# Designed miniproteins, single chains: the designs that were tried, part 47

Each design is a single chain, and the fold is of that chain. pLDDT is the mean over its residues in the fold that is shown.

## One batch from the design tools (miniprotein)

Design m1617
Fold by ESMFold2-Fast:
Structure m1617 (fold): chain A 86 residues (1-86)
Amino acid sequence: SQKEKSLQALKEYVERALEFAEKVLDEESQKKFKELLKEFEEEAREYIENEDYQALSDLILRYSVEVAEILGKLESAEIGRKALEE
């Protein structure tokens, strides 16, 4: 089902994101990213379980902007913020 596929994709993403953070990010950025990732995982799981794919889509866009801000990618973060306002 779409729900099972989405839950599996979320699990795989979280595992890969944690591995990335530990290998590439400095200690302060790791702390911020891990906190953001935890909040994202909890909210995404709720939306998937409720089959609220519109809320999930909106969450992914917001999360992507917040990740860009943590990574110091200001141009990407500004573009993402403008997209969220429209």
Scores: mean pLDDT 80

Design m1618
Fold by ESMFold2-Fast:
Structure m1618 (fold): chain A 77 residues (1-77)
Amino acid sequence: MLSPEEQLERLREVLEKLLEILEKKAKKGFLTPEEQKELNELLSEAQELIAELLKDPSAVPEVEELAREFQERVEEI
């Protein structure tokens, strides 16, 4: 099982990969079936990590910041 610190680091990695795939779609106009599958898997993982991290009050500010930044960047794509 991941520690809260490892979960935060994994969330950062997942969100960065999600943005990378979404930027590829915006730039190229398409995603491959493999990229679409990865996007869906990463989105599900991010949601699960956020839910788990919100159980730790000390992690809440960092989760809130990461989630807000991700939402803003997704809206701009």
Scores: mean pLDDT 79

Design m1619
Fold by ESMFold2-Fast:
Structure m1619 (fold): chain A 87 residues (1-87)
Amino acid sequence: MTEKERRAAALYAVSLREGKPLTPEEIAELVGMTREEVERVMDKVDEALKKHGVKSLSDIKKLTDEELAQILGVSPEELREARALLE
């Protein structure tokens, strides 16, 4: 993934964990990507979560920043930065 794709992945995953999912348009504006590029990243995030047994909002809410970062293939720091933008 590019740095922008990693940032989009982190923002989407954190928004899911917080129970307020961002739209592709909202992520595109925050990261400086096209909607189509963001939708591809969101699909990859959904696939990665599913492969690691994250099946529900309750499952994702229990993950630490470190655990979620490992699932997504991003750094824990990128995930913390994304969380700061949403709080």
Scores: mean pLDDT 82

Design m1620
Fold by ESMFold2-Fast:
Structure m1620 (fold): chain A 106 residues (1-106)
Amino acid sequence: MVEETPLSKISREARKKIEKAKTDEEIQNIVDELAKQNPEISPELAERLKQRLIDYHKNKDKFDELYKDIKKVAETGSTEEIIEVAKKYNIDPVKVMILAQLEKLK
């Protein structure tokens, strides 16, 4: 039995609200408001949720840009582009190849 945790549901709702957030402080305020509306959220759980959402928000634009670069590599298959993407995002070129192959399977 795989049960969706309350944290998972709350995280999903919070992600929708943070799409317009400009700062880490705004994300923290959104989580604090959500925790106030849901008394079952412990202060420790709220702190973990804040950290996860801040990390998600900081990396969202980076992941969107990485995804575009991976899609381009998947279309062209160029070794030079694989190396450029690997350098740009400081990741292993083999990982870039794997991500490009997964993109082709979609």
Scores: mean pLDDT 68

Design m1621
Fold by ESMFold2-Fast:
Structure m1621 (fold): chain A 85 residues (1-85)
Amino acid sequence: SGHELAEKARKGMAEVANEILQKKSVDQAEEVSAGIMEGLNEASKAKTVEEAVKGVEKGLEKAEKYLTEEEKKKIVDGAKEGLEK
């Protein structure tokens, strides 16, 4: 189910996301966290791993102002690792 995919993605990205959020100001961390949560919500509607990854990427684009390309890649890679388990 999409909820299972979202949970796997969340677990895979958790460590990296927490490290990135700790480096942000409160306002930036709130926006980044909201983008991650929106990405996980989109992943919860996914029927495939590929759709779940696209959901996460879409959520992170909304937080793009406060994320470097490296940070976005680390979060997406974490989600992918979780989804492949």
Scores: mean pLDDT 85

Design m1622
Fold by ESMFold2-Fast:
Structure m1622 (fold): chain A 93 residues (1-93)
Amino acid sequence: AMTFTVEQAKLSGDTATITVTATNVGEPATQVSVTVRDASGKLLAEKQAATVNDGQTVTTTVEIKGVKAGETLRVVVSATSGARAEFDTTVVE
């Protein structure tokens, strides 16, 4: 199984950093991708994460500029295995 967690987006200056953790248990090596949109559905960032091997946990960061504290971001995490999760996260200072 592939599992994902997303931490609150942390703002430093004009840049929010989103931390995504992916854990692979019992699946072949899997490529993870992260897509971030604003509350209106506008694409803000896309990132392909490192390959996550069986038994491995990988943390990926995505940086977004021009967002403010209190804004809601929609984070979609997907794996080439077909695993997918969607998260709403709030930008915090």
Scores: mean pLDDT 82

Design m1623
Fold by ESMFold2-Fast:
Structure m1623 (fold): chain A 61 residues (1-61)
Amino acid sequence: SKELEEKAKKEYNERMKKIVDEAQREFASAPPEQRAETLARIRDRVKEEVDKIEKEYNEKL
C-alpha cells in the first residue's frame, strides 16, 4: 500500500507540474497587450484542472 501511495503522489505532482508548465508557456507566448486576458483564461483553466484532479484523488480516499 505504501508503494501505491508513493506512486499516486508522484502522479499527482507530475500532473500539477504539467499544468504549471503549460500555463507558463501560454503566458510567455502571449503578446503584451493580451497579457491580462491571457492570465484570466489561464487562471480559470488551472482552477478547473486542479478541481478535477482534487476530486479524482478525494474520491479514491
Scores: mean pLDDT 79

Design m1624
Fold by ESMFold2-Fast:
Structure m1624 (fold): chain A 68 residues (1-68)
Amino acid sequence: KLLQLSEEGLEVVREKALERGVPEVVILAALHDLATNRFTEEELIDMLTKGLGLSEEEAREIIEKYAL
């Protein structure tokens, strides 16, 4: 199944990535991809963790609460 984050989920991701010190240009590019495309759970975890510096636990919690 392909997943997409809700608008609330995207806002949570942005705030957490900013707290982790991820550059704004990287955050904006990732949020654009997350808003416009659907991903597998593994792809989504990889974007949130390897791309945006979130922990795997944070990524899984965001997917559980905000994935459509």
Scores: mean pLDDT 85

Design m1625
Fold by ESMFold2-Fast:
Structure m1625 (fold): chain A 85 residues (1-85)
Amino acid sequence: SSIVQQLGQMGGQGQRMIIEVRTGSQARRIAQQLKDLGIKFVAVVARTMDQARRQARRASRDYPVVIAATYSARRSLEDLGVRVV
């Protein structure tokens, strides 16, 4: 299913989406898609995906989407102007 379909379902149920990103190409694709849709999102970046998942779960509930990323994706997120917390 597309990210658009998943976000539509989440909006109806008040759920949060955590998207795991391990590479710069994934970061660019996902962040651009979220920006094009006007979706409010934030990224967390950590050394390991397990650390990123823990940080993403603690992110503000004001963000319907949180990108959990490893450091290999950090530069691509920053270059796209993505908020990192």
Scores: mean pLDDT 77

Design m1626
Fold by ESMFold2-Fast:
Structure m1626 (fold): chain A 74 residues (1-74)
Amino acid sequence: SALEREAEAFIDDMLGTVENLAADPSATPEQIREVLALIEAEAERRLPTLSPEMQERLRKTLEEVRARVAELLA
């Protein structure tokens, strides 16, 4: 479905956004936290519209994003 394709694009964009922040020497801890908050808000908005399989994939990728952000802030 269109919603599942949009969710797949969002998942890919989440990981790309975090890695772009990781590569940016000017990124502040506050900016990194703000981007995570925006990603989490968008994920929560999308979750109830998705199939169980896509919900599982989104949750797993969100865990990966959270872990990566924790590494960047350590």
Scores: mean pLDDT 85

Design m1627
Fold by ESMFold2-Fast:
Structure m1627 (fold): chain A 62 residues (1-62)
Amino acid sequence: MELSFEEIVERVREALRELTAAPGVDLGESPEDFLRRIAEKAGLTPEEVRRALEEAGDVDLH
């Protein structure tokens, strides 16, 4: 798929929101597996998700 960067960032935000809103999320996943889940949820590749997170900031995830 050829998505604009803005669309990629928006899909990543929506996927993160849904994943964090789901009760019973197991934090036993590796960072790589977590990126893959975001990518599958958003319809993106893990590499696109990683780039969107890095570009949106210096990774100020709280």
Scores: mean pLDDT 66

Design m1628
Fold by ESMFold2-Fast:
Structure m1628 (fold): chain A 94 residues (1-94)
Amino acid sequence: SSEEELEKMIEGARKALEEAEKNKLSADEVRLLAETAIQEFTEFAKKHKLSEEQKKKLKEMLDEIVEFAKKQSERAGERVEEAAKKAEEVIEES
């Protein structure tokens, strides 16, 4: 189901952020990981008609990703935030 797929994607993203912190990934590696996760959420939103609850969960996860990238470097955070804003527009339209 789309709900199970969404939950797995969110859980996968959180685990990826935890592993990135453990492994002390570089700013570039964190940015790539964040941009990849944002792209996956964007593609999910394009393929599914999202409920308001699903939109909220995706936006909350995007905020977590942006905050994580900002902690690694301000420059990486700015690029990730731009990608997240574009994804948020797609999520709203779904």
Scores: mean pLDDT 83

Design m1629
Fold by ESMFold2-Fast:
Structure m1629 (fold): chain A 88 residues (1-88)
Amino acid sequence: SAEELLQKLKEAIKEGNVEEAFKLAKELLKKGIKIPLELYYELVDLAVKQGNYKLAAEVLELLAEQYEKEGDYDTAQYFRKAAEVLRK
């Protein structure tokens, strides 16, 4: 269920498992389940703290995809540009 996947995402973030958290976030978005903005920011923060700037950028791109699905292309483009800067 959506609740089970969201709970697994929260647990992966709490455990510091950035790779599993990102995998779960991608699965949620593919299923059309909206992820709370706070969880995206927690996952970006976790990836940055682990020195995984590439994964942090990929999380911001996933957030951009969520905004695109909502029709908010301006906000999506903002996060895509932020991801490009972070990936450097």
Scores: mean pLDDT 88

Design m1630
Fold by ESMFold2-Fast:
Structure m1630 (fold): chain A 94 residues (1-94)
Amino acid sequence: SMSPEEKALDAELEALSREFLRLYLTAEHWLRRNNAPEEVRQALAAARAAMEATFRAAKDALQNGSLEEMRAALAAVRAALAAFREQVDRLRAA
């Protein structure tokens, strides 16, 4: 069975994934409703792709990595999600 720390990291990754999806869908809906330029919408799509790549790396670390690699991957997801929030705010201001 997974250690308590590994289970906590897995649960956190799931929570961060749900938070990202909520932020993305809210941003995409807002940009569509406000007739945002295609370039701004493409920038959001690129940011989504980058986040999805970060989540894939974290899932790989949780399945195949060491505990240290799992911790590093979750830290990377947290940092990327914070950056994503800031980028969404900038795109909405444009």
Scores: mean pLDDT 87

Design m1631
Fold by ESMFold2-Fast:
Structure m1631 (fold): chain A 99 residues (1-99)
Amino acid sequence: MADLLAEAVREAVEKYGEEIQKAARDNPEKAVDTIVEILRKAAEEDPSLRGAMLAAADIVRKLKEENPEKAQELVKTIIDGSVEEAARALAEAVREAMK
């Protein structure tokens, strides 16, 4: 189903995870917006992951608008967790949005 897209998101977050975590920790109140910006930048830099990164950015933005509590949980996982935990949490958010 959405597993291929979720796996591509996980790969990208593992690759950019330190940048995502640092940005989220530097400004937790704007962490969702910062994550969206990093994903859009990653889409420009890596054509092979472009579609997955743009889809993830749109899903994260929509999550903030439709379910702020769930967006805050995602941010907390990214700030408090490992890069692997952040990658898994973002991939799961993508999978849930595609179901």
Scores: mean pLDDT 75

Design m1632
Fold by ESMFold2-Fast:
Structure m1632 (fold): chain A 100 residues (1-100)
Amino acid sequence: SLKEEIRKVGEEIDEVLRLAETDLQGALDKAFEIAEKVKDLPEEIRDMVADTLIGLAERAKAAGDEELYQRAIEKVKEILSQEKDPVSKKRLENALKYLE
């Protein structure tokens, strides 16, 4: 059911990205909920959600919303601190560097 979990999380991410067009705060809150739900799932799924949070941080920065940007960055740093996969960890470190 890994393929089914990827499909389900992908659908939830699509909803987050649609919501981000009109309600970036609500999109970020939903992405935080998804991140908590997937924390014990394989790295492929965790990576999808981490990438979504990075994208939301970029959107917040572009919009000049410092509060939402800091919330998104804090969550990515939290995920990074708990990440056990070395490839995913390095990818998140690089993404954070480019957002600074």
Scores: mean pLDDT 87

Design m1633
Fold by ESMFold2-Fast:
Structure m1633 (fold): chain A 69 residues (1-69)
Amino acid sequence: MEETKEAIIRATVAAVRDERARNPDMSDEELLELARRMARTAAVAKGLSEETMEEAIEETVRRVEEELA
């Protein structure tokens, strides 16, 4: 469970970093929305519980905010 959550977080942060590099004019708000969407989609695909899915999304958003700071 924790390994799956961390994998989702790492993949999403990497994807957001890549997107920011390609589209430097994207706002932090747009990048955070992308992160939420990607993390939710991945969590659903992995069959995570509702509680774990929300944890993964929240932790992903925090990690992306740190990446953008």
Scores: mean pLDDT 81

Design m1634
Fold by ESMFold2-Fast:
Structure m1634 (fold): chain A 89 residues (1-89)
Amino acid sequence: MEEKIKKVYEALKKFREKDISPETLQELFKELGIPEEKRYEFLSLIAKEVGAEGDSLENILEKLKSMTDEQIKELAKKIVEKFGEYIKE
């Protein structure tokens, strides 16, 4: 697995194991290096991938929590594809 994809995958798995809240989401953004101006685009990508476009942030994050490890891995690939310039190995 590409190192950036592995980093995002591991970060998403840790996030899934925590209580999902705006605070833990901010920690995820900081860990991945996602700048403030890109956070809406990041959340929009997650919403699309979990099938929760137009839903509340709370519902998007709860659907993310229910994802399998393989679904999280595919999401990590898409995150790196769009936001890889911000993600350090």
Scores: mean pLDDT 78

Design m1635
Fold by ESMFold2-Fast:
Structure m1635 (fold): chain A 78 residues (1-78)
Amino acid sequence: MQVRVTATVTAPDGETLTVTAVVPSGDAVAEKTLTGASGKTYRVLLHYDAESGTVHAGVLAESGEAVAETAPAEVEEL
């Protein structure tokens, strides 16, 4: 089955972003491009580990460096 995961992340500049991804129910990684309120574009990685029920999400810097944190998340079964 598929699940919808919604997580909130904070960018290094302090901007708050909400990322939503639909992934297979299991260990899954998604990358999304989001535009913040500042108009700045961010690349966000979201990792959902169904075994632990944990979501890790982080913003990628232009250099490709990620700041990945355990993120508050909502998981909805589809």
Scores: mean pLDDT 71

Design m1636
Fold by ESMFold2-Fast:
Structure m1636 (fold): chain A 81 residues (1-81)
Amino acid sequence: ELSDETEARIKAVVHATLEELERAVAAGASRAELDAIVDRGVAEIRKILEEAGASPEEIERAVARVRQELDRAVDRMLAAA
């Protein structure tokens, strides 16, 4: 199971990635550029989980959830722009 500290670190990365996505959309970034920001955020979360000693199942679950949340946020931001 993930510790509260590890979950807080993941939430911090998600927050930072969302802020970067909002700035990028405001600057007129392409879908490919937004996808690259999502990919970097997901990679940082994977690294945090690996360093925290999370199981492969925990890593896959957390990464899948975060990617879904970020991809959905990108779709909403682009629809609103």
Scores: mean pLDDT 83

Design m1637
Fold by ESMFold2-Fast:
Structure m1637 (fold): chain A 63 residues (1-63)
Amino acid sequence: MAQLIATVQADAAKLGLHLDAGTSQRVAEALQPHLLAQGETGPGTRFLEALSQELKVPLQQLL
């Protein structure tokens, strides 16, 4: 989990977003079942969807 949280924070920073530890953990927790089911891969669209839900902003504002 800690590595996934760090990856979430790094990917969010690339979008110009600075997530706190709690938000990063919630996004990571939302992504973990999908990453386990699909094998190891980058967060991709699921990351943006989880980030949108946690921040309560439309996906279009994150692009």
Scores: mean pLDDT 66

Design m1638
Fold by ESMFold2-Fast:
Structure m1638 (fold): chain A 65 residues (1-65)
Amino acid sequence: TKLAVVVKDFTAKSSEELSLKVGDIVLVIEELPDGKWLVYSARTKKYGLVPKSVLEYVSEVNVTP
C-alpha cells in the first residue's frame, strides 16, 4: 500500500475522476499504465482516477523493534 500527497490542484473532468487539492493525502490503490492512478481520498471519502503528475509518493517508514 502506498500513500501519496497532492502537489498540484486537480479538478475532476469525468465521474470516474476525483477532485483533489494541494496537501491532500491519498491512498494509492492501483497504478495504471496510462499514467493515471486509482486512489482513495480521505478528505472526500471517495475513490477515483487522478493523473500521477499531481501526486508525489510518500514512503512508509519501517521501524525495527
Scores: mean pLDDT 76

Design m1639
Fold by ESMFold2-Fast:
Structure m1639 (fold): chain A 90 residues (1-90)
Amino acid sequence: SSAARFEAATPLAERALELGRFEEAGITATPEAGELVLRNTEDGGEVVLRVERDAEGKAVLTGLEVTLGSDPASAEAVRLLAEALRIAIA
C-alpha cells in the first residue's frame, strides 16, 4: 500500500536528516495517500513528499515540493533525500 511504502521511506528520511541537518516537521499517512514534511531549521528550507496508490495499487510518488534556502550543502542533502525516497517507493 502507499502507506506502507511511505513508512518504508521513514528510516531513509531519518538518515538524510542526520546528514543534511534537517528536522522532521511532520509525518502523515493514509491507505490512499501519505505525506512526509522535513524542515531545515538553519536556512528555512522545507521538503514535502507525497505518495499515493495508483490504479494498480502500487505506491507512487505524486509530488515532491522543495522550498530551499541559499545553502548549497542543503541542496545536496535534498537531492540525496529525494533519491533515497524515490528508491523506497520504486
Scores: mean pLDDT 61

Design m1640
Fold by ESMFold2-Fast:
Structure m1640 (fold): chain A 78 residues (1-78)
Amino acid sequence: SEEEKKKEEAQKLAYEVVRRYKEFEWENNDPEKILEYIRQVAKELGFDEEEIKKMEKEAKENKQHLIEVLVSEILKRK
């Protein structure tokens, strides 16, 4: 019951983050501004600068977009 509610909250948060990202990307053509927006969203969610740098490194090593790594981390946490 509590575990299912936490999973639903994490999924809802991940969906909202992806929605915000897509809306920002549609309005902004600058990849640097898009990446900075994702960093700001991660900070709003309580990720610190070291955690964000680890996510950026993981995205680069796995050839993933930073948003994919952030979504994965949200689904593992709150």
Scores: mean pLDDT 81

Design m1641
Fold by ESMFold2-Fast:
Structure m1641 (fold): chain A 91 residues (1-91)
Amino acid sequence: MEIIAEAIKTKDPELMEKAVAEARALHEELLATKTEDEVKVAEMEYQIEVIELAGLMDTLSEKEKEVIKWLKENKDKPAAEIVKALEEFAE
């Protein structure tokens, strides 16, 4: 998430716009991830944390916000169950 960190540091409007686009793209890739691997779940959690840290939560769709809320409430669920729920949200 290099572009997000750079945008926050420089407070450049152009970099902030790119940071928003990058956060959205990463979240879309997260929703497209169809894996039961715990490594993938950890990567998803990392991407969500970066979006929150960057203050980009309000730029996400309602569906994406719902996915983030569900994931946070179900962090202790098996990776397979988390991935299955994310696939259902991706529809």
Scores: mean pLDDT 63

Design m1642
Fold by ESMFold2-Fast:
Structure m1642 (fold): chain A 103 residues (1-103)
Amino acid sequence: MEEIEELRKKAEELRKEANKLVDKAMSYGYNNLSQEEIDKAFEKVVEYYNALQKDPKKAEELRKEIEKDKNISKVVNYLIDAVQKYMEARRLEKEAEELEKKR
């Protein structure tokens, strides 16, 4: 089934893109930010995903607050984009698994 192969290929591409974004976040952080700013960026990413699971509106408000912090916003945005791509890849992998279990 071409559909299963397409889902798996798209998931693999998303994982590769996510890995590149994580590398970009780490490289930018260590080259441009203090250790305290790096720690704050990771804290904000965790806060964002905890909020997203419980209250999407609060996650959106938190993202707007993050954008006001010029130093950490770039690292946070790369990490959020990376996690979104990992989540989408996992969703597509699960869809492929469900299609493979048909009959």
Scores: mean pLDDT 81

Design m1643
Fold by ESMFold2-Fast:
Structure m1643 (fold): chain A 75 residues (1-75)
Amino acid sequence: SSPLSPREQLALKYTKILLSYVNLTPEEQKEIIEKARKKGLSPLEIYNKLREIVIEAQKQGLSKEDIKKKILEEL
């Protein structure tokens, strides 16, 4: 129940920006973030992991649907 640190708040903000950039909806963003948090990942770990997945997916020319699938499989 401790509030998020400023660094953690910034990581979550940047995570939402990243996921919006690849055209994921607010509902899809929430699903991804909640799944990652349930796995025990910190906000910074979530951001770093998602950033790496998105970069690799974009290099491969994946569609929005395939990017979401890759994120959910690799989280």
Scores: mean pLDDT 86

Design m1644
Fold by ESMFold2-Fast:
Structure m1644 (fold): chain A 69 residues (1-69)
Amino acid sequence: MLSEEERQAYLQQIELAPLEELKQPILQYLQAEYKNPELAEKITDHVMYQLETAQGNPKAYLVNLLTLK
């Protein structure tokens, strides 16, 4: 499982990425966190859909979603 430092590094990459390039960083983070590529892909697709339809600040929504424990 990811350490807090490794998780922070992935979240930093996601935060710095432009919106059109978010899919790969999100997928890599979720694959590393869950160790289940099918689940990671499904969650990534859901997150990308939410970002495309989001009102307001999509990156703030993304960070909050990915940091929930």
Scores: mean pLDDT 73

Design m1645
Fold by ESMFold2-Fast:
Formats: structure tokens, C-alpha cells, sequence
Structure m1645 (fold): chain A 83 residues (1-83)
């Protein structure tokens, strides 16, 4: 699948969703993705909103959302792999 890199300025978890604010490339809305931080798969989700500055992703669980938001804030970057 296609890969995209997104530089993260802010990350916020709400329920099973994560909002990433920053800059980069994200797969289109409706795409199912794996999200990687520092070369490790952190979560799988569905892209709800995709723009060069803002990405919203829905996950299966609130725990996955919280883990991704924390990892993304610490690393400052995520990689999306389209499924």
C-alpha cells in the first residue's frame, strides 16, 4: 500500500479517535491504515479526515487511540501505511 509521513505538532485522543495537527501526507478519507511511530506499528484505524495539516483517525479501542496520541506527541512524527 501507499506510505505517507506526517510531522506532528499536536496530538489529541478523544474516545477511540485521534486528531493529529501538523504537516505532511496522509491517505484519503475512508482509508484503513496502519500507523507506525519510530518504525513500530502502534495501531490500525480508519482515516476520518485527511488534509495536509490535519488528520483524524478512528481506532477499534480507546486504549489504541490514547497510545497513538502519546507516541505521536513524543516522536513528533508518524508514518501511515495504507491497507
Amino acid sequence: GSKGVFEVGAAHADGNGVLLVGRGEAPPEGTKVEVYVDGKKVAEGTVLVSSPRLVAIKFESEEEARKLAEAARKAGKVEFVEL
Scores: mean pLDDT 86

Design m1646
Fold by ESMFold2-Fast:
Structure m1646 (fold): chain A 85 residues (1-85)
Amino acid sequence: MEELLPQIVRAADFLLQDRESRIKELAEALNVSVSAVTRIYFTLVRIKTLVEEGRVDEAIRLWNSLSEEEKKLLLQVLEEVEKKL
């Protein structure tokens, strides 16, 4: 999990630069709903905020609270974002 935190911060920053267009593009690329990607976006931003506030334990807890499907989608979002960086 700790190894994913820098990737999550980069993905959150990437999406924050053009939220509406990038969420739509990710939804189309991953063949999921815009609402599903939007939920992942808010999770990424929350984890970023917790990490930047030094609240790493809470960031890890938030990750562990995600369903298996949410974790899979979040990892797919990270992979798609890394292709665009």
Scores: mean pLDDT 84

Design m1647
Fold by ESMFold2-Fast:
Structure m1647 (fold): chain A 75 residues (1-75)
Amino acid sequence: MTDAQLQQLFDAIDKDGDGVISREEILPVVRTVGAQLGIADVEGLIDRADTDGDGVIDYDEFKALMDELAARRRA
């Protein structure tokens, strides 16, 4: 997925335009992607992506999460 595609997806979830997404908003997206990739511990991946533990995910954390999901898929 390109950076532009990640930004578009992030913007679609971030209704406020504040540059952050709540864990509740990202969870269904990560669950859907994780299910397609056969990843069971998507909640653990979200927890690691939320480095500050603030319960919100910024764009850099979101990109890292998506990159981690891609890396977990056996090539």
Scores: mean pLDDT 71

Design m1648
Fold by ESMFold2-Fast:
Structure m1648 (fold): chain A 62 residues (1-62)
Amino acid sequence: DEVCARVKELQRDFGLNVDGVLSPFELENPNVKNFLAMLQKAFGLDVDGIAGPETQALLKKC
């Protein structure tokens, strides 16, 4: 789906393992926080760059 495609693009761009899953280590990366803010904006969530419950629910679809 769109979320998994975007997660895999992020992983590819930053040389991470391309599996569509963001680990806790990856979520601490400032570039990942910027990506989360873009994802939140695209899906109508609060744009704070933090993997809160709504953002985590979106990511769990992968």
Scores: mean pLDDT 69

Design m1649
Fold by ESMFold2-Fast:
Structure m1649 (fold): chain A 64 residues (1-64)
Amino acid sequence: DVYERLKRSIDWLEANKDTLDPATAREWLDGLLDEIDEAEKQGLISKEQADELKARVDALRASL
């Protein structure tokens, strides 16, 4: 399940943000945004799931 995989990646970054170099964390978050967009375009996740995951990535990026 692509949605569950992307969600787990975000969950892991949230749990480990204090141990990560902020520049590296931002690169990983940018990569996740690209993966979310691609998954939505391919119909592997819904628009609602994509919007939810992007909002979480944006919030996490802003907290770095």
Scores: mean pLDDT 84

Design m1650
Fold by ESMFold2-Fast:
Parts: structure tokens; sequence; C-alpha cells
Structure m1650 (fold): chain A 78 residues (1-78)
């Protein structure tokens, strides 16, 4: 039903927002580790690359949440 589709889209948006927060936190933690490693004269390449990867995942999930929320709003107006 239309109402079930709206509820599923709202759940998808909430889950994607939760994943966005989780991946942003992981990205920030790895960036802090990279800053500490740099100060110690250690190789930071893997930490920077992992931080960037989590950042990209966060952007992807944020976009998915926005798309799902907008689709739910469109269905509610129809």
Amino acid sequence: SRQQQIEELRQQAEESLRLTEEYNQKSNELQKQADAALAAGEDTRDLIMQSADYGVLAIHHAATAVAARRQAQRLERA
C-alpha cells in the first residue's frame, strides 16, 4: 500500500541518517589518529585513506536519507 511504502521510506531515511552519523564519527576518529601519527613522525597514508573512505560512505548515506525522505513526502502529497 501507499502508506506501507511511506513507512518503509521513512525507516530507510532514519537508518541512512544513523549510518551517516556512525561513518562521520569513524572518519573523524581516524583523522585524529592521523594527526597524532603525523606529530610522531609516523606514516599516515592508511589512516588518511580510511578516513576519506568513511567520509565518502557518510556522504552516500546522507544523500540516500534525503532521497528517501523526499520520496516519502511526494507520496504523502499524492
Scores: mean pLDDT 90

Design m1651
Fold by ESMFold2-Fast:
Structure m1651 (fold): chain A 87 residues (1-87)
Amino acid sequence: MEELREREEKRRRIEEEIARFKRRVDIAEGVLAVEIAVKRYTEAEREALRAQLRAEFEAEIDALAERLGLTPEQVAALRAYVDRVLG
């Protein structure tokens, strides 16, 4: 019984950490979209800013995967989310 409870608690913590990460990606995209609209960046500058932000979040996924013991499938899903939102 204790092992099942510990596994459920670990699963909930992983889900909550993933949800927090996704919220931060969404917020960062919204901030970047406003900045691009206001500052009239060139297409190349917009792509460079998005690529930099994407690379920062991808590095954070690697750290999160190490800390939480994420599966390769979970890591791939998070990277796909970052690419979908930011690229």
Scores: mean pLDDT 81

